# Designs tried in a protein design run: designed miniproteins, single chains. Part 112

Each design is a single chain, and the fold is of that chain. pLDDT is the mean over its residues in the fold that is shown.

## One batch from the design tools (miniprotein)

Design m3907
Fold by ESMFold2-Fast:
Structure m3907 (fold): chain A 97 residues (1-97)
Amino acid sequence: HMEELRKEIEELVKELTSPDRKVQIEAAKRIIDLVYKHPELAPAVLEALEKYLDSPDPRTLRIALNVAEAIRLLSTDPELQKRADELIEKFREKLAA
């Protein structure tokens, strides 16, 4: 059910802020797997990741960037690709500062 999948995405995106590297990596892998199986979840994931642009933790910025890059590679929708590319560039700017 889409409501349950969206709830799982929200919980997994929060796990990307975990101080435990294993938790961060497993959450990222699960998000990518869910988007691969349910491409309709990709916009919601990108929107949730955008909230982390102001994160003070560079580890959170890096894992969020990695997830956005993976979604970009999985997408065949030009509009979603554009949104992902814009978000990727914003994360790169934050990491360079």
Scores: mean pLDDT 86

Design m3908
Fold by ESMFold2-Fast:
Structure m3908 (fold): chain A 61 residues (1-61)
Amino acid sequence: SEEFLEKVHAVNREAADEASRRIAEGKAAGLTPEQLQALIDEVVRRHRARLDEVSAEEKKK
């Protein structure tokens, strides 16, 4: 549905913005590459969980 696509787009945009912000903050704070990778992994996990929630909500029709 159109509503589903708009929700997916919003979730993708939010994840991209969060990743960019957290990576920039981490680099400014002097985090190691390993610590930056951990931040990226966390954003990816949260993004997948949010997409799963949106998909589950669509299936409730």
Scores: mean pLDDT 82

Design m3909
Fold by ESMFold2-Fast:
Structure m3909 (fold): chain A 93 residues (1-93)
Amino acid sequence: MEPLKKLAELLVEAAKRSPRVQETLDAAIKAYDEGNEKEAASLLRGAITEAIRDVPELAEEIKKYSDELLKNSKDPIQAYVEVLKLVKELREK
């Protein structure tokens, strides 16, 4: 849970600083709500890449937790979907 939660928190913060990250996360949430988990996971991966480029202050931490998540995950699509679910929950609060 730690890498998932940390990555979700970092992406929410990056979205506040980058309109591009916010737009891509909104698209990822929409794809997830429509039942398209593969597209949602792809869009979330895009948001991670954008956050690293647009928010250099958070880039090292985002890379660290993204790498840790993928290293420990047998299914990258499900790993990204779980991060996206946490992003959605954090943004609703």
Scores: mean pLDDT 85

Design m3910
Fold by ESMFold2-Fast:
Structure m3910 (fold): chain A 89 residues (1-89)
Amino acid sequence: MEAKALEILELLRRAAEERDEALADEVLEKLKEMGIPADRTAVLAMMALMAGDLEKALEYLSKLFELSEEIEEDIRRRQAELEALRAAE
């Protein structure tokens, strides 16, 4: 795992310096090989943060937030359905 971790860190650092989104795809693939749950948007957000590109980082984080909000809303909806069923007893 050490060699893969160092390779991923070096690729992520290079991607951040070069702002190369193709390297983000390589980082994502290696993370998946290691069994680390990640998506392309998360990798792009990390690259932007490491590059100091706060505007791009905010854009990607906003996208991640919206996806998380959709999941949170689905859970909330299911919880409301259960509460309605309980109230109808």
Scores: mean pLDDT 71

Design m3911
Fold by ESMFold2-Fast:
Structure m3911 (fold): chain A 64 residues (1-64)
Amino acid sequence: ARSTASIDGDSAGAGTTVGTESTSVGGPASGEVLDLANKALEDRKKKLPELKKELQEQLEKAAQ
């Protein structure tokens, strides 16, 4: 599919990592970037036990 958005953009906030600190005129980019990074890190940590569970289930299934 295709998304056509001009002003709002598709993932402008997520793609802001390309820019250095951008707080000249009023941009919460630093806070947003940190929040996204922390969120991703926590999400990955949450997925670790889930991946472990899946791996265990696969091992059990293979053993059967």
Scores: mean pLDDT 61

Design m3912
Fold by ESMFold2-Fast:
Structure m3912 (fold): chain A 109 residues (1-109)
Amino acid sequence: NRKKLIEEMRKLLDEIEDLLKNNGPTVEVLDEILKLLERLRELARELGDEEMVQLADEAIRSVEELKRLLEEIEKNGTVQPENSGKMSDAMLTLNTNISNLRSLLEKKK
C-alpha cells in the first residue's frame, strides 16, 4: 500500500527530526538515527523512489562520519587538525538531506 509506505516514511522522518532537535550529537543518538534512516531507505526502495534512496544513503554517510568524529573526540579529547570542520560539514550535509527528504515526502499523496 503506497499510502502506508509514505505515512511510515513521514513518521520515521518526524522521529529523526525530533532526535536531532532535542538531543546533542552523541554516538547513542546517531545510532538510533542510523536505524531510522536504514528503515526509511528500505521503504524508499519499496516505493521505487531512487531520489529518496540516494538522499537516505547520503544522510547515512553523514551520520557515520559524525559517529567517527565523536569517537575520535572521546578517544583523543579533541578532533585531529586534519578533521577540523568535518563535524560541521557532516551536520550541514545531514540537515540538508533530511530537509530534502521532507520536501519530497510533502509532494507525495
Scores: mean pLDDT 82

Design m3913
Fold by ESMFold2-Fast:
Structure m3913 (fold): chain A 96 residues (1-96)
Amino acid sequence: HMKKYTFTFSFPLADGSSHEVSITVEEKTTLEVDMSDLSDENLARAGLIQELLKNYYEGKVDENGVKTVKVEILELKLSEENEEVYLKVEIELEKV
């Protein structure tokens, strides 16, 4: 049986409001984000990757007892004017 984890996070919008988005991922997953698409789904995936990277480097266990045990950056592309960002990462999660 594959374990699934749900992450919910808020990020500010240009109008001063905040939007919450939830993403559910499997314990071993590959995430891709193309920041040329400013949709809520792409912003949410970017936020998830940022949170998992932070937890990995800080060695933190989240409030649900989930630890990020592996993050591997497979691809990162940046435009000169910061117009496009593409990121592909492999992530492994473990319940402690």
Scores: mean pLDDT 72

Design m3914
Fold by ESMFold2-Fast:
Structure m3914 (fold): chain A 78 residues (1-78)
Amino acid sequence: DRAKKLEELRRLMAEVFRELGRALGRPEVGEEAARLVLEGRSAEAYALMEEAYAAASAEERARVEALAAEREAELKAK
């Protein structure tokens, strides 16, 4: 089921973006990116998150990288 898989992927990405936003100290950015993904506007969500990451401190980026590695391991296990 293509539609069901796409919906599931969007929900997973929305959850990841919310967590990344919190790690960056900008939960509002993560929530906006999550909303964009759920609306099918994934390119805009990625652009927003990339901009937030680029503006982040080294400590904030380290938290994001640690969280991304954890989520990557979780996805590979499934």
Scores: mean pLDDT 79

Design m3915
Fold by ESMFold2-Fast:
Structure m3915 (fold): chain A 93 residues (1-93)
Amino acid sequence: ATEEEIKKKIEEAKKKLEESERLYREVKEMWDAGGDLDEIIERAREATEYASKASNEASKNSKYSKEMLKYGMDSGVMAVASAVIATSARNLK
């Protein structure tokens, strides 16, 4: 991989983390507002899947940069946080 390719992967990982945080925030806002449980479950599942994929991709490239390792770890945290909301919403049905 070229240095330019590595820089692009770092930027992509950062954008995917930012999107993971946005998706989690939207689900958290719906949860806190007492929204529709079925919609919360679906969106929390989607947020979890997105963050998990982002975490796995960054982790595979962690050997190229400490920033990639950090983005992978932070995306993993977002996946867990979204999954907790999905599980909590399912338990209320």
Scores: mean pLDDT 87

Design m3916
Fold by ESMFold2-Fast:
Order: C-alpha cells, then structure tokens, then sequence
Structure m3916 (fold): chain A 79 residues (1-79)
C-alpha cells in the first residue's frame, strides 16, 4: 500500500513539473498515472486536480470539470 502511494507521489511531482514548464499534455498523462497508482488517496486527488488544470489549459474545459469534481470527491472521502 505505502509503495503505491510513494509511486503516486513521484508521478504527481513529475506532473506538477510538466505543468510548470507548460507541457500540459504530459501533465495530464502523468497526473492520470499518479491517480491510477493510488486512487483513494490525497496524492490521487491532487493528481486529478493538476490533470484537470492542464486539461483546462488545453481548452478541454468539460473534461477538466469532471476531474475537478472527482478530485473533490476523493478529498471528501479521505480527509
């Protein structure tokens, strides 16, 4: 369990780095990979948040909204 969360954290850090560099497609991909490693975790929720922000930057506003809603749902469940 801890190993999956650590892998999710590493992927989340890479997603944030990609977002900060303006590589929004990589930020989406890495964020979704981080979420899949630990879906019911703070890291998984945060990963969907960054993927949503990256989708919004790419003009995929409806897809971004769905990820934001799922991220919030995860935070409410795990916090």
Amino acid sequence: MEKKIQEAKELLDKAIEAYDKGDYESAVKLGLEAYKKAPDSIEGGSALGIAGEALDKLGKTEEAKKLYEKSLEIYKKVL
Scores: mean pLDDT 85

Design m3917
Fold by ESMFold2-Fast:
Structure m3917 (fold): chain A 86 residues (1-86)
Amino acid sequence: ATASALLAAASAALAAGDLDAALALATQAIAILTPLAAQGDASALANLASAYNNLALVAAAKGQADAANAYLAKANAYLQQAVDIA
């Protein structure tokens, strides 16, 4: 599966209330995207931002405010990096 397909599946799991599936799918996407983003791939950086946003939504749904804020900060940082090199 592509990282984009994993992110789409994670979003669908979130919409269905399946937080464990959403967490697993977003984590798989991060594992694929991290080495690509390290190479300066703007698409990988943007997709990492989406993955961390999904983790923030999972954490928020579980009542984990500090974790949600930390994931959102990572998402915003990756999105800014993607814009800067696009």
Scores: mean pLDDT 85

Design m3918
Fold by ESMFold2-Fast:
Structure m3918 (fold): chain A 97 residues (1-97)
Amino acid sequence: LDKYDHVVDLYKQNGKTITAFVGESVLLLSPFGGADSVEWLKDGKPISGERFKELILGPYAALEITNLKLEDSGTYSSVLSGESNQTYSVTLDVKEK
């Protein structure tokens, strides 16, 4: 966890805005670790791209975002599909240094 500029617990920070700067790295942690049906969304769309990496970190499903750009600003959601749809979201606001 020490290698990231920001570590964001989506359960504790649900609905909040996180400010970060261009060139920083962010780790988003979801409490859905170990679930088979977790999706990561940005502004309601599936996430893809070289700077986005989905990880399993013990009890957490995680999204790693490296080398932040202004275009990475948006609402990031972790969605658990199944018995009832559960969602935790944060808004990332990426600014120039």
Scores: mean pLDDT 80

Design m3919
Fold by ESMFold2-Fast:
Structure m3919 (fold): chain A 78 residues (1-78)
Amino acid sequence: GDAAANAVARAAAGPARELMEKIRADPSYEGRGEGRLGDTEAVAEARGTRLTVRGVAGGEEAVIEADALTLVPLRVEA
């Protein structure tokens, strides 16, 4: 649900921003970053113009796809 997606997005915020900066500098960059906030762990992966964030919050899995250049969410599944 929305709570899990929000928690996962917050946990990934730092890594996602770092990946955004790298993609803005080099659009061919591919990379991964891991984040944690409280009991929530998340992984952000960037490839081309897409950023995918995956994590688990409160036992619920969330997947967020965003534009790697702006971090605007394009799709949320939780």
Scores: mean pLDDT 83

Design m3920
Fold by ESMFold2-Fast:
Structure m3920 (fold): chain A 55 residues (1-55)
Amino acid sequence: SGKQLYLEGRSLSTYLGPDFCKEAIKRFNTVISKYPQFAAKAQAEIDRIKEFCKV
């Protein structure tokens, strides 16, 4: 589900490593494409990750 995928992305984003940040962004991009009801929240998380992970 979109909620599960979103929560997986959030979990990955707590690990401060570039590989985990890239994987979290991939999960959130999948949420945006497949679950538009979570797109705004997923985009906000991507923006946050890009600020601190520099990916």
Scores: mean pLDDT 77

Design m3921
Fold by ESMFold2-Fast:
Structure m3921 (fold): chain A 80 residues (1-80)
Amino acid sequence: SETLERIKEILKELPSLSPEEAVKRVKEFINNVDSSELSKEEVELAIEVLKLVAEQTEDEEIKEILEIWAENLEKYLESL
């Protein structure tokens, strides 16, 4: 999935970005991704990955953004 690959790319880049750049990249991705294009399996995997990374990150701003992203995907999954 293109969406899952983009999530993985963001996760790999997060430790190398400034907090401002990391937040901007995550927000741009959230604003441009159409959750309706994701399969149920892709949504479930994306939620798991985002929660895992949020738990591992020491940057509270990045953690908050990842948690909000995961919550939005969980709401979409519940609507399926």
Scores: mean pLDDT 69

Design m3922
Fold by ESMFold2-Fast:
Structure m3922 (fold): chain A 123 residues (1-123)
Amino acid sequence: SRNAFLARQAATLVRLLKEGLVRYFKEKNLPEEVIKAFEEQYDKFIADLEDAAARGASVEEMLALVDKHLKDFIELAKKYNLPEDLIKMIEAFLNAIKRMIEEGLHPLDFFDIFNKEYLKLVK
């Protein structure tokens, strides 16, 4: 179904974002425990999206999953006292995923969507 396709595309994109964010955290010399905590949170998000694809979840269910994981990521970032700009970047990434799912946007447009969401948070 279209919804299963959207969920799989979101899961694929979240995997790429996980790789990019982990690389960034390592370059910024964040503690290993922080890196592992974010990797585990990303893996949970990916698993939830893959499950949603497998069972043909509604758009509404997928948006609720993104909202849940956004909350969990922000709480994790605050727990580890991450800089405000990193918190905003994480929020913008998940808001962009949410918009992709909600509006059925192409994955190749992701970075344009991300930039728009990020600019809303830094203005």
Scores: mean pLDDT 83

Design m3923
Fold by ESMFold2-Fast:
Structure m3923 (fold): chain A 74 residues (1-74)
Amino acid sequence: SAEGYYNAGLAYKGLGDVHFAAGNYELAADAYAKAVEAYLQAIKLSPSEENLNNYQDALAQENKATIEWIKTIL
């Protein structure tokens, strides 16, 4: 269901936030990527501005986590 994908997105975003705050940027990026995928499936089933905003926020957080991870291996 759309609600199921939305709730999965929230859970993965929360996991990403915890990992990002802990400095675990690779794990944060992975969690945010899963949130992005879940929100995209929610949009596909039920297009809404709320789902679009959550998708855009998760995508931005994935990009930030990825950049921070790359900085740790430079």
Scores: mean pLDDT 90

Design m3924
Fold by ESMFold2-Fast:
Structure m3924 (fold): chain A 58 residues (1-58)
Amino acid sequence: ELEEKAKEARKKYLDYGKQYSDYLAQGTPEALAQAQTNLDKMKKYRDEYEKLKAEIEK
């Protein structure tokens, strides 16, 4: 269960990281706003993954 949640969180932070990069590359004001939103979500799921991984490995 925790391992499944960790895999889900990892997939989400990678997906949001890709979207962040894609929006940043577009360079429009709308794209930059979306890049910031995706960066925030990436950080949230990365932190969740790290916490879940630590819980699994203790």
Scores: mean pLDDT 81

Design m3925
Fold by ESMFold2-Fast:
Structure m3925 (fold): chain A 91 residues (1-91)
Amino acid sequence: GAIEELEKLIKEEIEKVRKSEDPRKAAIESLERLKKFVQKNKEKLPLHEYIALLLRIIGEIFDLERDDNLTKEEAIEIIEKVGKEILELLK
């Protein structure tokens, strides 16, 4: 189901960041893919939670675009945190 698909996606995105030489770019691209996952599964979320989650992800992307010193560890923590927030709302 959607939960198993998301758990797999989170693991794949974390691995992409670990292999990337540009953690900021990798994190932004991962958040864009998590945003697309949320949009694909919008019917499984109450409208207010869907909107809040989209704004949360968009806000994180904007913050990362302004971060000149993001580490791989920080990028992974952001992806894990956002992924966990999506998982909690899909329960």
Scores: mean pLDDT 88

Design m3926
Fold by ESMFold2-Fast:
Structure m3926 (fold): chain A 114 residues (1-114)
Amino acid sequence: MEDLVKEVIALINSKKKATLTLPEDITETLRKSKTLIASLKAVADKHNAEFSISGTADEPTLIVKNEKGKVEVNLSTGTIVAEGDKQLIADVILTLLKEAEVSPDTLDIIKATI
């Protein structure tokens, strides 16, 4: 968890295209989330971004994109690719971690650091 927090903060603060691979347990929890898509659509609406799904049913990639940035999440591999707007990236990543049942205290540490 401590290493994940550091990698997440580094990804959110990156001024270049950055990649993070979520731990398998986090990725499994995301795949089982019934609210993940609705939560990501809400983040997209907040940022005037488009939510879309690409790939196959077995390897879906969730995408949140606007003119300022993009976040792609591969639910098969747990790979996140993020570029552009820091606030868009932060809100998407924090939403993913919340849907993955990461503790509120851990989320608050990330929010305080970015």
Scores: mean pLDDT 84

Design m3927
Fold by ESMFold2-Fast:
Structure m3927 (fold): chain A 78 residues (1-78)
Amino acid sequence: TPEIQELIDYLKELLKEETDPEAKGAIEAVLAAIEDNGDALSLEKLREGLKEQLKEETNPGAKAALEKVLAKVDEIIA
């Protein structure tokens, strides 16, 4: 969908600018999850998964990256 493509493009740009290896890993994991689910991916399911992952995340770089991803998903859904 156009919404999924917008998220993928955002994540790829975020990954280009990221220098923290833990943050890069978090962004790469989200991209892989989107690619693995393909057209079956629900942005609402992704949003809920990101919220749960953020609750358990303790690495500050990964947490900051996941917060940016969640904010972009919220923007697209709104």
Scores: mean pLDDT 80

Design m3928
Fold by ESMFold2-Fast:
Structure m3928 (fold): chain A 88 residues (1-88)
Amino acid sequence: GSAIPLLIERARALAEREKDPEVKSLLLEIADKLEEILAAAQAKDESKRDELEALVQEIRKKAQKILDITKDPALRALAQELLAVSTP
């Protein structure tokens, strides 16, 4: 969906400016997993459905960790949007 490319761009932009190495690592890992979801969606590869569901759950866990670590409004807004992402 159109939301995923924007989430990838926001995660990478925030990671580039982030000084906390744990938060930076989480943002980069989230961006990489979102790119895998986007690639599979563009390829219409139904064989990866279970792997994509696992990737979404890992993204949600990493987003929750960001919420637990930071009070930064921009990071919290991104993390909350990531928690709202559902597989169709």
Scores: mean pLDDT 81

Design m3929
Fold by ESMFold2-Fast:
Structure m3929 (fold): chain A 83 residues (1-83)
Amino acid sequence: IEQDYNSVRAVGQNVLDRMNRENMPSGMTILTDDRFRQIMLDSFSQQSKNGNPISGQLRDRLTNGDFQGSMDLIRQVINDYRR
């Protein structure tokens, strides 16, 4: 769980650097937010053993350069956590 969060955060930092180079909006600072970290860790504890954890989905989107999809997933995770 902690390693999953750290992996996603590391990829997010790389994406943030690319967004800054392209003058794109910096929405990825959410990945450094302590509240977001706690929400993600709690979500991972609820996500099952069936091999599709939120961290894996987010990493895939970030790695593929899907910045909008990454932000949408982050919003979805936050919304689901509050549910």
Scores: mean pLDDT 57

Design m3930
Fold by ESMFold2-Fast:
Structure m3930 (fold): chain A 97 residues (1-97)
Amino acid sequence: SLLEKVNGSLVDPTLSEEEKKYYAGVAAGLMLRLSRQGLDDARGTGLMIDETHTEYLKAQVFLARNRDLSLEEQVELAKREFGEEFAKGFEEGYNYE
């Protein structure tokens, strides 16, 4: 599953910086979707994110600041702030079934 791939990425030291950005984006998009469904607790989402994952924490701050924006507007801002791979992951994570 996409969740298993994200959790695997958190402990994989062989990933490139662009792959790390992509999976941080996927986690952010998934968290946004779950938050909008009333599931705000990251621990309840099955994501293995902790305080050592600073890139993911920055993504959470981004989401909190931009929660009133549409998905399309958030993807554009994410692309500008974190790059194309993060934005791609963000959109894919939000739309994951």
Scores: mean pLDDT 71

Design m3931
Fold by ESMFold2-Fast:
Structure m3931 (fold): chain A 76 residues (1-76)
Amino acid sequence: MNTEKISQAFKEAAKDVKDIRDPSQTEEIIKKAIEILRKNNEDQSSIDKLEGQFNGIKKNGSPDSVVDFALKFIGP
């Protein structure tokens, strides 16, 4: 799966969110983006890797790390 498809899913998930730098709203954006990728029948192994990275950041990182993770795909 190419980075453009991931980026498009994250941008779609973020479009209706007022504050993409709020960690709780950013978590919901990431979950919605993963669901968009699954619904579009994108590469399952790439989706599982992305979800694993997100879960690792949630467990071991700060709330700001969750925001930074999503912004890599949404853009600055």
Scores: mean pLDDT 78

Design m3932
Fold by ESMFold2-Fast:
Structure m3932 (fold): chain A 92 residues (1-92)
Amino acid sequence: MEKRKKLAELLREMTRRVAELLPEELREPWIEVGEELARAIAEGKEVSPEVKERWLEVGTKMEEYLAANPEARAAALAIEEEFAKKGAEVVA
């Protein structure tokens, strides 16, 4: 019970921090998809195909932006590493 809620909170925090590195037009879509994924995790539900498709679409645009912006990419990777470690601690 607690672990799922904590993982959902970590995903929301990670998504928000990564969004700050993105241009305005990608920030809101990225946060919205992250919120849908976090909700599914918190409820113990499988992510819908529609949400997975939106994640892929927004993720592709995000990767294109980060590939053109090396400093933002490095910061995003550091955030992902931090939250991967925090997630592992929650499930331990």
Scores: mean pLDDT 81

Design m3933
Fold by ESMFold2-Fast:
Structure m3933 (fold): chain A 69 residues (1-69)
Amino acid sequence: VEQLEKNARIAREQADRATRMSELYRKLAEENPELAEKYKALSDHYERQATAVRAEIDRLEKAAQEAKA
């Protein structure tokens, strides 16, 4: 069960990082119009990754609770 809790903590850190990367690339797209398409694609990628990781956190937390019971 410790492994599930540890994985959830790592996943939370990954979600936070992905959110920050998405914001960073969005700003870079605004500052670099000629590369905006590439930076927007990266921003969208990290935003989707953050959402997926948060869903995984919810599953891991539920699994940890069920394993504890």
Scores: mean pLDDT 79

Design m3934
Fold by ESMFold2-Fast:
Formats: sequence, C-alpha cells, structure tokens
Structure m3934 (fold): chain A 68 residues (1-68)
Amino acid sequence: KEEEELARIKAQVDAVMARLPELTPELQRDVIEALESLARKARRRGHEELAQYFEEAIATVRARVDAQ
C-alpha cells in the first residue's frame, strides 16, 4: 500500500519537474512551497524516505532556477 502510494507520488513529482521550464516563476515557487510543506508533513509522520525524496526534488528545482 505505502509502496504504491510512494511510487505514485514520485511519478507525479517527476512529471511536474519535467514541465518546470513551461511554468511561470510564480508557479515554480508554488511547487517549491508545496514540496516543502509535504516534506515537513512526511517527516512529522515518520516517513523519512518520503521526506528525503521531496527534499531532493526541491534541491533539483532550485538548482534549475539558479542555473537560469
């Protein structure tokens, strides 16, 4: 159950990241804020692997923004 949910969330995040160049700067910031919120909630509930995944996604988004 958790494995399926984790795979679904990872696939959705990957899809959003693939579309980042098509998003406005405002939407890119919204994505970062949403991922930060999800990472905090995951860590609070003891889902450390999920929280790490979201943190890695945030770092990737920020690296792309900074490279622009």
Scores: mean pLDDT 74

Design m3935
Fold by ESMFold2-Fast:
Structure m3935 (fold): chain A 71 residues (1-71)
Amino acid sequence: MRLSAEQRDELARRLAEATGASLGAAWRAVALLAELGVPASEEQKRAISAETGLSLEAIDRAEELLREAGL
């Protein structure tokens, strides 16, 4: 499914609020997960963690938010 720009911005804000991450890191994690699709593999989640600096828990939260958004 396609995320609108508004949905991506909202999910990034929700992730940053939930995890304390920067908006830039949250945006990148949401964008990468949306591109790869959900559920993401453990290897994909570790790659996103390395790319964004977010914890695996934060990435699991991003995946949950994307599923809630209907992805």
Scores: mean pLDDT 80

Design m3936
Fold by ESMFold2-Fast:
Structure m3936 (fold): chain A 89 residues (1-89)
Amino acid sequence: MLTVTLNDLSAPVGEVQVTSTVTADDTEPATVSWRDVDTGELLQTQTIAAGVTSTFTLSVQVDGTDKRIQAIANGGGEVVTATATITAV
């Protein structure tokens, strides 16, 4: 079963690390893209082999404004999304 996770967090101005875990279906590889929702900027794209769980770290710059990050995973005709908010502090 294809899954993707992103967790909400709070961060001051500067670089923050956002962790995303992706599990591909046992029979089908998955491709995952992470984007800044507000700017449309592509942060990272990865391919995960069938049956594999991988954890990825995204580097995001915080400028004192809340940011939203979206993961889109596609594999075996299935699309799964997750969204996290980085709350500026």
Scores: mean pLDDT 83

Design m3937
Fold by ESMFold2-Fast:
Structure m3937 (fold): chain A 85 residues (1-85)
Amino acid sequence: SLEEEVRRVALEMGFSERVAEALGRVVGLLREAGRDVTVDDVRRLLEAAKKQGVEDEELLKRLEELIRGLERLPELLAEEAEREA
């Protein structure tokens, strides 16, 4: 599973299980929204976070914000469709 591979990559790169779980959920929600995302995309994101000195807690907060945004994506897409009607 892509979600399982993403979790494994996060853990291998030294992030917490909480960050790994949040990343897995983000990837799952992106796939449900019809978005394409790869393990390499996630690796690049995590490498950038390490370069920027983003701590695990800060990254977790950003991922939680992304999860909330992605959970709202179907509703936002419905609002766009309503504006064209």
Scores: mean pLDDT 76

Design m3938
Fold by ESMFold2-Fast:
Formats: structure tokens, sequence, C-alpha cells
Structure m3938 (fold): chain A 90 residues (1-90)
């Protein structure tokens, strides 16, 4: 079971993920990236190193994807390129 501190961190991460999704749906990629960077910093604070690593990697994937979308890269190509960047760190 998660500590109360980790439960609050996860709740904050969920809030940031929702805010990023809402910004993305409005086409505000800059705001979506900002919220995902905040989520990444929250994930780094998780007590379990494996959960922290997974959270950071997932946030990094989303950030890299949105940066490519903002630059005009098509969704499928942006996702593939973002995945390649994350896999190189495995």
Amino acid sequence: ELSPKDQEIIKQMEKKAKEAEEAYKKGDYEKAIEKLEELKKLAEKLSDPEEAKLGVQTATLAIEYLKLIKEGVPEEEAFRKALEKVKKKL
C-alpha cells in the first residue's frame, strides 16, 4: 500500500495529467508540455524508485511527443520518434 505522502503525489500527478490533456484538446501544446513537466517533477518525488522511473519515462514520452506535434510532425510519426528517444534510455 502507498504511503500517505505518495498517495498525495499520485493525486497531484493525476491532476496535472488531466490539465495537460485539456490543454492538448484545446491545441495549447505549450501549456500541455508545461503541465507534463510539472507531472515529471512530481513523479521524481515518489518513494519507490521503480514507480518514480516509470512516471518520469511516461511524462518524458508525452513531452517529447507534444514538442514534435507543436513543430508540425504528424501524430503517428511524432509518437514513433518519441518512443525511440525513451527506448534509448532503457
Scores: mean pLDDT 83

Design m3939
Fold by ESMFold2-Fast:
Structure m3939 (fold): chain A 75 residues (1-75)
Amino acid sequence: KPTKEQEEKLKILKEISELTREGMRAVLAGDIDAAEEVLKRLEEIKKQTKNEGVKNIIDSTIRFLRRALEAARAR
């Protein structure tokens, strides 16, 4: 179907990309609170999304950032 569905999907993917970048910056800076805020924002986007493919991308991103945050906390 039309460009509108594709445009909405692209907007969500751009938001996920920006949050992933922000989350990684927070992890690298040792800013645990900022990293947790990014994770909370990703969880909210996941709840608002009905597209299973997008949900899977968000879930993978959350898992990736949580592992990076745990590694940062360990040292």
Scores: mean pLDDT 80

Design m3940
Fold by ESMFold2-Fast:
Structure m3940 (fold): chain A 57 residues (1-57)
Amino acid sequence: SHAAETAGRAAAHDAARSLGHPAAPEEAKVAGMEGASQGTGAEGGRLAYERAAEAAR
């Protein structure tokens, strides 16, 4: 739902902040947020971002 997508995007942003806006490049953040928007809500968004950040190196 739209609410779940919004929560997922917010969680992706939160994950980035928790990682000290990470070492992750901006492309990883975008990929995580896009995954989150298809996602399962806040936890899904966080996990999608973390996976994208790792994949991006």
Scores: mean pLDDT 57

